# Designs tried in a protein design run: designed miniproteins, single chains, continued (3). Part 105

Each design is a single chain, and the fold is of that chain. pLDDT is the mean over its residues in the fold that is shown.

## One batch from the design tools (miniprotein)

Design m11659
Fold by ESMFold2-Fast:
Structure m11659 (fold): chain A 79 residues (1-79)
Amino acid sequence: AQAAIDTALAAGLSREEAQQIVDLIKAGYDAKKAGDIKKALEYFGKTGQLLKEAIDRGVITEEGAEAIVAAALAGMEAA
């Protein structure tokens, strides 16, 4: 979790935005593992929307968004 937050901060997100995005990715991953695909899609949809808005505002790059998602997923697979 901390590595994903650190990646989001390095990409240009605020601490609050970084925490929110990482929490949503974790919730989506946990829902998918539990077999709740509908909830997983809802959480991933919210994550995608927030990342899109940050890119549109020029706060992060598309590469930065990809790095955040990759770091969050890697941390969850390792746990």
Scores: mean pLDDT 80

Design m11660
Fold by ESMFold2-Fast:
Structure m11660 (fold): chain A 68 residues (1-68)
Amino acid sequence: MDVAIPDAPVIDTRGLTEEEREEVARLALEMQREVERAKEAGASMEEIKKLATEKIEEIIRRMEELRS
């Protein structure tokens, strides 16, 4: 399993419905796949950290959209 990215924004899943948690899990899996793809392409640790941070922020925004 890939290691957690330090200093990335935290996704707080407490208080989410089961459906919202399932969507977050799906998006987290997509993020994991993109991080793995970047590693395979020879991306630096800083590039991977930036990518993961951007994806986590995207997930947070998506969660806000689902609640709207």
Scores: mean pLDDT 71

Design m11661
Fold by ESMFold2-Fast:
Structure m11661 (fold): chain A 88 residues (1-88)
Amino acid sequence: SLPLTPEIGKLLLELAYKYNFDFPWAKVDRAVQVVLDAGYTDPEVIDTAFKYAVYRVLKDYEEAEKWRQKLIEMVGEEVVERVDAALA
């Protein structure tokens, strides 16, 4: 299960109302699970992966790229490539 920070909780609530709970959470959950399975359990890393996944699903590519670069610095390109595959 996704570890919830206040920031993640706020985004979840906003997206649930905006998309009538029909947001593709399975893609976001798979993307975050890739990071967890790679051994990264730090809340900041999980929050960064979640934000990247959410903005990419929203097709906000400018914001997604900011979080993607931050995630690369935290977990490396190989893990982020697997996150990208989960979001396909």
Scores: mean pLDDT 79

Design m11662
Fold by ESMFold2-Fast:
Structure m11662 (fold): chain A 80 residues (1-80)
Amino acid sequence: PLVQDAGVVVPIPSSTSVSDVINLANQLAKKLGCDCAVQELNNDALLDELKKDGYGHALTVSGSPISVASVAAAIVKNNQ
């Protein structure tokens, strides 16, 4: 494929349930009509770096650039 999908990594605070954030992100994507996938990022090296800043998990938002931007922004806003 000659087109690369946009992807954004969203750090999740260690005090927040990652399953709740994934559920919220999927509901927002569906409600907004966004064509994107939200999944937990399993990268030990990245998670170790994020833990130093108080994050316990990370989500990857993948899909079209507009969909990714909208869903990632909504996750960040609801996690503040």
Scores: mean pLDDT 73

Design m11663
Fold by ESMFold2-Fast:
Structure m11663 (fold): chain A 65 residues (1-65)
Amino acid sequence: SEELERAERLADEVAKRYLASLPEDVTEEHLAEAKRLAREELTRAGFPEEVIEAALARMRLAPPL
């Protein structure tokens, strides 16, 4: 759905922005924080819970190569 695609894009942007701001060591705690921040931004943007959970489930958080 277009709404889910918009939520996925926003979640990805928030996570990437956070991870790019970190020093060189990315830990599992940092990946969890990136997902938490993405959830907060999706909530602020007014997405429904079902869309938020679907977008977060589709997030692929990997350290930048």
Scores: mean pLDDT 77

Design m11664
Fold by ESMFold2-Fast:
Structure m11664 (fold): chain A 107 residues (1-107)
Amino acid sequence: SEEERKEAIENIEELIEKAKKMLEELQKEKKELESVLTPEEKKKIEEALKKMEEKIKELEKIKEEIEKAKTREELLELMKRAQEVFLEFLDAYDEVQKVLNKAKEKL
């Protein structure tokens, strides 16, 4: 239904906003800790941050597909896919946090 589509759009927008805020917070923390990060730690963080950015782009693409979806079944499948992509985003987020938390112990 049109109401279900509106709710699906609102839910995906909330996931995208949350993901963008989480990415921004990690990027800020990385800058603050830059002087104590080794080249290897910087590489690991940069790779995980790129994965997070890719997952945000995937969520934005899923949002576009939700806006075009014609059936309830398509909406449910897209919302399930959005949650799976967000979990992959959280895995990359955890990778960055582990490196940054270890770096904080050097302070």
Scores: mean pLDDT 88

Design m11665
Fold by ESMFold2-Fast:
Structure m11665 (fold): chain A 63 residues (1-63)
Amino acid sequence: MDVPIEELVKQAREILLKNPELADPSTLTKEKVAELLQEELGLDEVTANKVVQQMEEEGIISN
């Protein structure tokens, strides 16, 4: 997918909002978010990890 990382972060936030069980900080791991992005957005592992890193830097993902 040839989408800018900022747009992928926006789409990732929308996916998390649609899955409130994954919005619990006690269960929301970087690995789980990367897996979800690969399944829902069809991202490869490298791209999913870049999106997760950007989300962590922006404070969207705690820890």
Scores: mean pLDDT 73

Design m11666
Fold by ESMFold2-Fast:
Structure m11666 (fold): chain A 79 residues (1-79)
Amino acid sequence: SDHLQSFRQKLPGLRRTAESLPDPERSEAALRHLDEAEEALRRGDIEAAERHVEEALKALDLGFSEESIKLAAKNLVSS
């Protein structure tokens, strides 16, 4: 799908950010949720993909508010 192709273009950057985390548990959680988001998009489940990207962004702990994380997840999946 168009959403899957767009998300795949963004994935390498998100994976590098996740891999750079000093906390192995947070790194693993972020990478797992990014993989689950891609799998959800393969199924056409946009809502599940957005939820998994939200969890990945929370694991990255970049100092964003919960509302900013929700908006970023929606934009990463649906824009």
Scores: mean pLDDT 84

Design m11667
Fold by ESMFold2-Fast:
Structure m11667 (fold): chain A 86 residues (1-86)
Amino acid sequence: EAAPLKEKPKEELLETLEKLEEKAKELIASPDPIKQIEGEAVLEVVELVKEVLEKGLNEEERKKVEEKMYKIREEAAKKIEELKKK
């Protein structure tokens, strides 16, 4: 079957995700615990987005991924807030 040849946005998005993953790893390697939390959250989000793009998830599965991304961001924000109080 003739798949549409125009997937340039997907290829560019994957390259962007790879760069974000590298930056996330640099943040995790930082001695700053706030940067470590931020890096871990970014890495988890990047992995979820890559899974959506590679596996072609259905609408229900996409909603579950969006919920997981929201929880990752909220947990990271709470950990950062707790560290700033110490």
Scores: mean pLDDT 74

Design m11668
Fold by ESMFold2-Fast:
Structure m11668 (fold): chain A 82 residues (1-82)
Amino acid sequence: MVEPATLDGKPATRYEESAVKDGYELHRVVVSQVPRGADYGTGAAEATETVINLETGEKRTRSARVDENGNLLSESESVSTL
């Protein structure tokens, strides 16, 4: 799914992908100021990936954010069990 969004007060696009494979549930959400398919993208981006092990209930979330100059602003990883 692709939806209008805002990031750092500027227009952005939200991309969401979900899949279930090999006993894992995957969710990816990307919010990017760079238009999809642009070759020269200067824009902030934020990505979050969640992986759930359906057999154990372990949930692993990774997030990363970059500014409009490509500098890494934040990166985090968390693990929890449902």
Scores: mean pLDDT 72

Design m11669
Fold by ESMFold2-Fast:
Structure m11669 (fold): chain A 70 residues (1-70)
Amino acid sequence: SELDKYIEKAKEIKEKTIEELKARGVPDSVIEHTKTLFDEYIERLKKIKDPEEAKKAVEDFQKMADELLS
């Protein structure tokens, strides 16, 4: 389903962002905090029933991840 697709994309964003933070030598405390924020975001995304809302949520999540890596 489209909803499953967006959840998988959010998980991929989390994995790639955490890998990049580790590669940059970001402290473990910051990495753990980032994981917690991303996990909370993914749990909220799972509660969305509308594919259009889920798409926007994933776009907002990607923007947040990009800002963390800037």
Scores: mean pLDDT 85

Design m11670
Fold by ESMFold2-Fast:
Structure m11670 (fold): chain A 91 residues (1-91)
Amino acid sequence: KQLDIDVLGAIALIAVSVGLLEAQRRGNEEDVKILKEIGDLIEKASQTRDPEVLKEALEKAIEMAKKLPNKELGEWLVRQFEILLEKVKEL
């Protein structure tokens, strides 16, 4: 079963939403700011329905997630985005 681009974009946004909930629960204002930027980037890329645009957005999201002050949250998000990036490359 091949996941289509709309599903991959949705999964990426769910991962960002989970990260946002955790960052807000912990009061990590800088993490919340970065995660909102990642979410906006992925949402805009997903709306194009272009696998190359989503691939570029996920690569940028990985670099942004590596800069999160909460390193545990950042490493978790990097893993989620790397899995999704491999799936996008199969489209």
Scores: mean pLDDT 86

Design m11671
Fold by ESMFold2-Fast:
Structure m11671 (fold): chain A 107 residues (1-107)
Amino acid sequence: MSPVERRLEALAARIEEWRAAGRRPSVEEARRLLEELLEIAREALAAGDSELAVRAVALMADVAALAADPAIMAEAVEGLEELRAETTDPFVREVLDGVIAGLRRAL
């Protein structure tokens, strides 16, 4: 497993533990997770790992949903729109368009 993939798996496990416990992250915890996931998505895209990038994007949506805070949801949309502008991968673009639309409907 790559270092980037190991980072993603650790974050995924934390998010799932919070979901299973019915715990909501604080605004600060959610921001840190979104920043780390955005960095992982960028590293994955730079490496040509579309599947890893899509997994990071999905976890960003999960964090926004768990936080259920309009400011965090808006920040997640902003980060995803940045990725959308940076990527040329049509598969990743399609996933980003869907996730962004979903989060905007929840705002």
Scores: mean pLDDT 86

Design m11672
Fold by ESMFold2-Fast:
Structure m11672 (fold): chain A 100 residues (1-100)
Amino acid sequence: EEFEKIIEKVAEKLGIPKETVRKYFEDLAKVISEKRESGEITPEDFLKRLKTIFKDLGMSEEEFIDYIAKLVKRYLELKEAGMSDEEAAKKVWEEFQKEI
């Protein structure tokens, strides 16, 4: 429910299919799961935790959607440049984690 609502808002903001946004989170969750000794994380769990962190930092829902949209846009740009889905997701995460 919450996951689908966020996916829809990001898709509307970027003018892309919801399936494209969902795939980004699936690829990102897989990359993050590989880096964690504490076990695997689902796309829904990741997005929920990230939203909670943004809320705790005093950021609005609009600011959160804007942030996620930037991640997805960069992911698509890297895929257009010839990167695999997982490589693109990993690079986007590494680039943006330093800004937050």
Scores: mean pLDDT 75

Design m11673
Fold by ESMFold2-Fast:
Formats: sequence, C-alpha cells, structure tokens
Structure m11673 (fold): chain A 117 residues (1-117)
Amino acid sequence: EIRELIRKAIEERDPEARAKLGALLMRLYEERTEEAKEKIDEILEIGIEIRGLDKSVVEELLSKAKSEEEKFELKVILTILIINGVSQEDIVRLVEAVLEKDVERLDALLEEIAKKL
C-alpha cells in the first residue's frame, strides 16, 4: 500500500499521492516516536529505489548531520524532495544549504527548483 502511494507520487507525478505523502511525513515528524522514525526510513528507502538515486550520495549527506535530531530532520527533507521529483543535483544543493544554515541560499534554491517542477 505505502509502496504504491510512493510509486504514484514519483513515477506518475500524482499531486494527490504527493499531498498524502507530504501530510503523512509531517505527522510522522511531529510524532517523533521510534515507530514514526522507522516509517520515515522505510519511505526514504523506497523513494531512493524507485527514483534510482545513488544511495551512497544520500548516506553521505546524512553523515554530515551534527546530531541524531538533525539527521532525522534531514531524512524528512530528503524524502519530501525525492517524492516531489527534485533532481539528485538539486537535492545535494538544498541539503548543503540546510546544513550550512544559509537561509538566503536555501530560499533562492527553493524558488529555482519550484520553477523546474
């Protein structure tokens, strides 16, 4: 069920599937339970697989997190970007801006990427 929802969001670019996954991810993020963290990890893994992204690049980005809390936040951000069809190059650029706390660069990149979607 969850795999099919992720597939529709990624491969079919279904706006309803994307909205449902976004809402689910926000709820899991707010809950912050171990079960919620496991579900986010599951969704992220499926998203990487369906998109055919380089898992090592995602793992490198996650390794740059300064805390387990920041790593969890990055997993949510990565999952949202992957589900919404953001390119691997733009995912790297956005996550680096988040890690550097560069709000001006992050805002500029979000505007640029939104125009590509």
Scores: mean pLDDT 85

Design m11674
Fold by ESMFold2-Fast:
Structure m11674 (fold): chain A 65 residues (1-65)
Amino acid sequence: SAEERRQRLDKIIEELKKNPSPELLVEAGRLFTEMEAAGELTPEERKRYLDAIYEATKKLVEKQK
């Protein structure tokens, strides 16, 4: 359901903030894409999730220097 996907994505985003990993980043991207396609995201939620995914991506890239 939409509520279950939102709860799952929120949990993954919180985990990404604590311990970013490629596997969590892929899962966050998948859930975000599914929710976006289904029209389940508010503009505020969309920005919040995208910002968090972007920041996690930056941290992972920086660790590969």
Scores: mean pLDDT 81

Design m11675
Fold by ESMFold2-Fast:
Structure m11675 (fold): chain A 69 residues (1-69)
Amino acid sequence: NELVQQVAERANVSVSTAQQFIELFNSGKSIKDIARELNLSEEKVEHIRKVYIELEVEQGVEDIKRAVR
């Protein structure tokens, strides 16, 4: 999945870590719970979340631009 790979690259984590983050985040886990599950700092998980949201927003903006053409 391209999104997982982009999160991994931008956040400087493994593809496996990025995929696990996305699964946990979409399941409604808190940053603190995700940090425990992935054995990462809360700051690192917040950085991964920021990257994920930025990529989702970029995708949404692109979709809107294409729709209004």
Scores: mean pLDDT 78

Design m11676
Fold by ESMFold2-Fast:
Structure m11676 (fold): chain A 89 residues (1-89)
Amino acid sequence: SEIEAVRRAAEADDVEALRAALDHPDPRVREEAALLMGEKKFSELIPALREAVDHPDLRVRRAALQALINAGASEELIKEAGKRLIEKE
């Protein structure tokens, strides 16, 4: 499945594949990619997760905010991202 492909990319630490999955046509694949980026605590992906909070899909925005929290983003960044998520709602 497409979700399993995204999970395999996360296991392989394939940062570019995870980034590409954020733009996948299936919203479930996009959400899974954002969550996995946070679960792996890829600090290098924090800028991409911050941008994903502005994604047109609400599911991706919510997953990106949760992933930022899981990845250990600063409280200030998390508050900024949360505000942007609400304003995009």
Scores: mean pLDDT 76

Design m11677
Fold by ESMFold2-Fast:
Structure m11677 (fold): chain A 68 residues (1-68)
Amino acid sequence: SSFQQRLLDEIRQQLEKEGVPEDDRDRIVQALSQHIRDLESQGFSEEDIRDEANRMLRQMLAHLKSQR
């Protein structure tokens, strides 16, 4: 959907600004893309999907920083 694409583009831009390496960015985007699709298929609203994606992104960034 256009919403999914826009949200993923915003996530990519944020990861780039955070200085995340390309390989790690691709992995995070793939994981979030799958989760967004799953939530959308379950009938969650765009606002709920955005909030959940942002929460997951924050957790993934914290995890990546602790692992590297």
Scores: mean pLDDT 82

Design m11678
Fold by ESMFold2-Fast:
Structure m11678 (fold): chain A 87 residues (1-87)
Amino acid sequence: SPPSLQQLIGLLRVMKHELEKMRGASAEEVLKALEGMAQYLESLGQHELAARIRELIEELKKGASVEEVIDRAIELLDEEIARLRAQ
């Protein structure tokens, strides 16, 4: 079954916390974490959010800084949490 609104918000907060803990991690570790997050979100029917995370994965593969990609991923999750809370 698809997640409830509150369950999805909770999941996004967990993902955000995991990314915050990855500051100073290698590009390979952050890449793997983002790929796992995108795949999990796709499995929950969150295809648009997963696609946005995959865009960040492509930027990381093109040599964007790990710290910049983490900051942008956290921003994306915060924006989605705010959007969901406004419903």
Scores: mean pLDDT 88

Design m11679
Fold by ESMFold2-Fast:
Structure m11679 (fold): chain A 80 residues (1-80)
Amino acid sequence: MVEERLKKMRELEKTSDEVIRELFNIALKKTDSLNEAIDLIYQISLDLARDASVEEIAEKYGLTDEEIAFLEKLRKELGL
């Protein structure tokens, strides 16, 4: 929920808050717990930082077309 999402953003303060907010929304749809969502955000961020393709990340984590479009935009805007 929104309250828990805000708390998790504080825990991830070492990265961009806007990036984490959007990645957290994606992760919450793909996981059964908040801890798994945090782990998924970390793994997606790590894969993006390693210059993995958005398509590869989408297949690995089961992303929708809209979520893929978001990651593509994020990569271009933030160099991820």
Scores: mean pLDDT 66

Design m11680
Fold by ESMFold2-Fast:
Structure m11680 (fold): chain A 64 residues (1-64)
Amino acid sequence: MREKEIEDTVRWIADQLIRVGELVDLEIELNLSPEEIAEIKQEYENGTSVDELIERLKKRLEEK
């Protein structure tokens, strides 16, 4: 029981770290300007999910 709770928590943390890592990697690969990075940060602070931001950046990378 507690073991499952710990596993679920660790997995959730790992998933969050992976998502943040993917977002940062995409920002670097796209050579985003400080202005573009600030825009992404603003969208995140306004409630846009990390998954949505990753999807948009992946689409931009594919179009480039």
Scores: mean pLDDT 73

Design m11681
Fold by ESMFold2-Fast:
Structure m11681 (fold): chain A 92 residues (1-92)
Amino acid sequence: IEFPPEEEIKRNIQKVGLAAGLKKLYEMGMPREKVVELGREVSAIPDPEKGKKLILDVADKFIGGEGAKKVEEAIEEAAKKAEEALKKLLEE
């Protein structure tokens, strides 16, 4: 079976992480409309590290540093789980 390029796989893992960060902001009380707006801004950023920074900057302003840390942990945990799931899939 054909595998996608490694760069595309890495990008998909990053997208899962960023989506989890947005979901965490919503769960922490950010209005859905604001989360969608932020998601559009993040999607317009080519560099996923800059997208992550934008999410964390918004989290810090909305819920403070402790909340921003929880959002960052959600991003990292989701990306790790996505990578582990993909590695198991590719292990055949």
Scores: mean pLDDT 78

Design m11682
Fold by ESMFold2-Fast:
Structure m11682 (fold): chain A 78 residues (1-78)
Amino acid sequence: MLKGARAVLEEMERLLDEVIELAEKVGDKETIKKAKEEYEELLSRIGDSSLSAEERVALFEEWKKWAEEVIEKLKKEL
């Protein structure tokens, strides 16, 4: 079974929080701004009733991949 929508949202929020925390430690204000903007855009797009469940999952996975790549880069700068 797929994790419930609530569990997925909580996972996304945790990734966002980790990106922000690491970017603050590095002093990368642009990454903080971008992370917040992309998260807000993702929430807006997922709210589009014209999207299929498959398309919504793809958007979540795309955002998660981006967040994980950013986290990896920020950890290398620490």
Scores: mean pLDDT 76

Design m11683
Fold by ESMFold2-Fast:
Structure m11683 (fold): chain A 60 residues (1-60)
Amino acid sequence: APPSAEDEAWQLEAIRRTNKLLEELDKAGLPEDERWKKIDEFNQEVAREYQARRAALAAA
């Protein structure tokens, strides 16, 4: 098994979560500017979590 299989699975999960967020934002009827800001903020958070997770796994 490839060493990054778990990271790949997590990345796919993050994509699914992003899609769900987009649907919720659409339902909320937020203005485009606010929607982009929310998406950007979410992406930054996900990227931070991904980096922290990879670092923790590599250090373990």
Scores: mean pLDDT 76

Design m11684
Fold by ESMFold2-Fast:
Structure m11684 (fold): chain A 66 residues (1-66)
Amino acid sequence: SSEERLEQRRKEFEEYLKKGLPPKVKKVTQEIAEKLRKIGEQVDIMIKALQEGASLEEALELAKKA
C-alpha cells in the first residue's frame, strides 16, 4: 500500500540522518549555504534601493559593495 511505502521511506531517511552526512557533503552544503546567505543579503540591499527610487544599475552597485 502507499501508506506502507511512505512509512518505509521515512524509516530509510531517519536511518540516513542517524548515520550523519558524509564529511564532503557537509562541507559542500556549508559552502552553498554561505553563498546563498550572501546572495540573500545582496538581494535585500537591491530591493531596498529600488524601493527608494534607485535605478537598477545603482541598486546593483550597492549590492556589489555588500
Scores: mean pLDDT 73

Design m11685
Fold by ESMFold2-Fast:
Structure m11685 (fold): chain A 82 residues (1-82)
Amino acid sequence: SVAKEFEELVNKILKYAREGKLPSEEEKKESKEKIKFLQENLSDEAVEALERALAPLGEVTSVEQLEEAAKRALATLRELEA
């Protein structure tokens, strides 16, 4: 499912955050590309919710911000699958 692909992406980012790493420019680009791809198959409301949850992942300047953003994104994805 689309939500499962997002969850996999967010879990990968959360793993990097827990290892004390920030996402690379390539990883940020991959995240943005996946968001755009998934938008084609989602309602406008779901797209907006996912964009809000995932946008901070592209803007984070610290590992702490990355971990918080990833946790929020996972919560949003679980709500969309419910």
Scores: mean pLDDT 69

Design m11686
Fold by ESMFold2-Fast:
Structure m11686 (fold): chain A 65 residues (1-65)
Amino acid sequence: MEEKLQAARDEIRAFVEKNRDKSVEEIRKELNARIPELAEKYGLPESVVRLLANEAIAEYMRERA
């Protein structure tokens, strides 16, 4: 369901927001470490969670630029 995608996106965005004062490299590293956990939690493929993480990082970079 799209609700699971939205919930995963919201949790990833919240993580980036809490860590917005860190470097992009540190945020990416920490998000990548959490991908298996998030995939299991939301019942999503790791590839989908990685896509959501990359989207959140791209948004963070855009806001910072």
Scores: mean pLDDT 80

Design m11687
Fold by ESMFold2-Fast:
Structure m11687 (fold): chain A 76 residues (1-76)
Amino acid sequence: SEMEEIEKLVERARELKRRLEEAIKAGDILSAEIELGMIRIIRGVMKVIGAPEEYLKELDEIIEEGERLIAEAKAK
């Protein structure tokens, strides 16, 4: 079902967030930016396929946190 596909995309975004955070801890800003880019692509796909607002909001919060972590890491 479309809902099962949306749930898979959300889980993938959560996995990418974990990888982004580990990349930041390792000082690998480029990998963190790549992971963030993939999360943004997933968010765009979810919007096009009509994902519920609660899932889109979760992705928006993940993206905002990822942007903040990368910006802080670049400022060091």
Scores: mean pLDDT 89

Design m11688
Fold by ESMFold2-Fast:
Structure m11688 (fold): chain A 84 residues (1-84)
Amino acid sequence: DDSIKNFSPEDMAKYLEGLADTAEQQAKLAKEAGVDEAAELFERAAELYRQAAELAKQGKLDEAYALYKEGERLAAEGAKLFQE
């Protein structure tokens, strides 16, 4: 989604922190359901979103966007395992 690349550093960081909160919640639900592999993928996605948010706050938007894309990939894989 090209829209995130047009965000201010503050807006990008806030958006990424929201994605991390969502991924952390998905990881907890996956653990409760016994889908440990999905939980690990969501936890890793949350870590990447948190790291991306910190990079965005530092004005390192290209680096933040790269971590965001990797986080999106891991979250999608987690969702496939959890939602089948």
Scores: mean pLDDT 85

Design m11689
Fold by ESMFold2-Fast:
Structure m11689 (fold): chain A 72 residues (1-72)
Amino acid sequence: GPRVIEEIERAIEHLKAGDLEEAQRALTRAIILAADDPAVVEHLILAGKHLGEGDREGALEHLERALEEARK
């Protein structure tokens, strides 16, 4: 729904800006809002894993894939 898209877009914006704490908060809200959408949740969980490993590019790629799935 629109709220999931808004939180994913917010996570992408903060990640690109280097605001890792705000990116993590937006990602957490997106996961909660997308709980019943397995295609979106899968990419959000992978984005969180890459963020935890310091892989900002991998996190961004998975956030963008989650956004694509959420827009279907």
Scores: mean pLDDT 88

Design m11690
Fold by ESMFold2-Fast:
Structure m11690 (fold): chain A 72 residues (1-72)
Amino acid sequence: MTYEEVVDEIARLTGLTRQQAERIVDYAAERLGVSRVEAGKRLIERLKQLPPSVTGELAALEAVDALIREAR
């Protein structure tokens, strides 16, 4: 899976723009200390676990916060 593929999947799951999805992946990668592709894959898995009622930027923030909290 490429960086472009993980960004596109996050945008699809959240309804965010591609630019917003890129920003979230880059932020998660920096905070977790992993590659952008690895951060994107972890975000996708976490997003799939969220309830359907959690959408948009809230879904993205919940996924990022959970990964950062669990990693440290």
Scores: mean pLDDT 80

Design m11691
Fold by ESMFold2-Fast:
Structure m11691 (fold): chain A 94 residues (1-94)
Amino acid sequence: MEELKKEFEELKKELLELLKKLGVPQERIDEFDKLLEEFLKTASEEELKKGVKILRNAVETLKKLLEDKSASEADKQNMADIIIEDFKKYKEEV
C-alpha cells in the first residue's frame, strides 16, 4: 500500500508538471490536483493500483505529445481534456 501511494504521488507530480507545460490553466491543474489527492486518501489498494496504471498511461501519452513537433495546440489541449475527464470518470466509479 505505501509503495503504491508513493508511486501515485510521484506520477501525480509528473502529470501535473506535463499539463502545465501543455499550457493547461493553473486553476484547472489545481482542481485536478485536489481530485487526485482526494482519490489517494479514499482509494482501496485495488482502486489505487488502477489509478497508478491510469496516471502512468497519461504521463506516457503527454510525454509523447510534447515530443511530437507536428502536434497543434488544439491537439495538446484536447489530450489534456481527455486525460482529466477520464480520471474524473474513474474517481466517480470508486
Scores: mean pLDDT 82

Design m11692
Fold by ESMFold2-Fast:
Structure m11692 (fold): chain A 67 residues (1-67)
Amino acid sequence: HVEKAKEYIRAGDVDGARRHATELLAQLISQGKEEEALALYQRFKAALDAGDYDGALAHVEEMEKVL
């Protein structure tokens, strides 16, 4: 769902971006990376809420790298 999250971020679709980013969060938690995943997800949400789409993209990419 990384690619879908990036598409929604670029389009300014905050709800779509959050939905697909939660799939990454769930996957990372299932791998035992809960604390790291939650920290990255919170930064992602903060960036989206601030309209910082470059920051939101960077945090989604960090979640993908941790995967």
Scores: mean pLDDT 75

Design m11693
Fold by ESMFold2-Fast:
Structure m11693 (fold): chain A 82 residues (1-82)
Amino acid sequence: MEDEKKAAELRELHKKLQTLPKEERAKKLLEKLEELLKERGEEHLFDELAKFFGVSVEEAKKILIEAYKDEEKGVALYEKVE
């Protein structure tokens, strides 16, 4: 039940993100990344985000870095994957 609601929220977020400019999309991606990390841990994080946005895992990482290049939070999230 809760898992279905979360999946529906992810689909809605994906549709909204496609209408946003690159910088705003990167910011929303980072927010979602942090949310998923807290709830599910690291094991599915970038793979799910890559599928969610229809990009490669490497592209998802690049978007994260673009959003938070000089911020400890963004760098830390990126480093937890690699």
Scores: mean pLDDT 59

Design m11694
Fold by ESMFold2-Fast:
Structure m11694 (fold): chain A 77 residues (1-77)
Amino acid sequence: AATRQAALDVLVRIAKERPEEFQKILDAVYAGKTDEAVALARKLATEELTSRGVPQAERDAIVAEVERLIEEMTAQA
């Protein structure tokens, strides 16, 4: 619950602050390119959380949840 909300908040922030990079994630999701979508989401989420000073253990947990959300979206596309 808390980790999933944090992952969603990170994705919303990426969409707001880096819309072109977020669009690349969506393009990969809708093209069924799961590995590419997950890799892009992991990179952007890690950069966002690192810039915010989020501790590594918390950052790793949130990034893992972001990866799961992207995999779920790709499986439904």
Scores: mean pLDDT 84

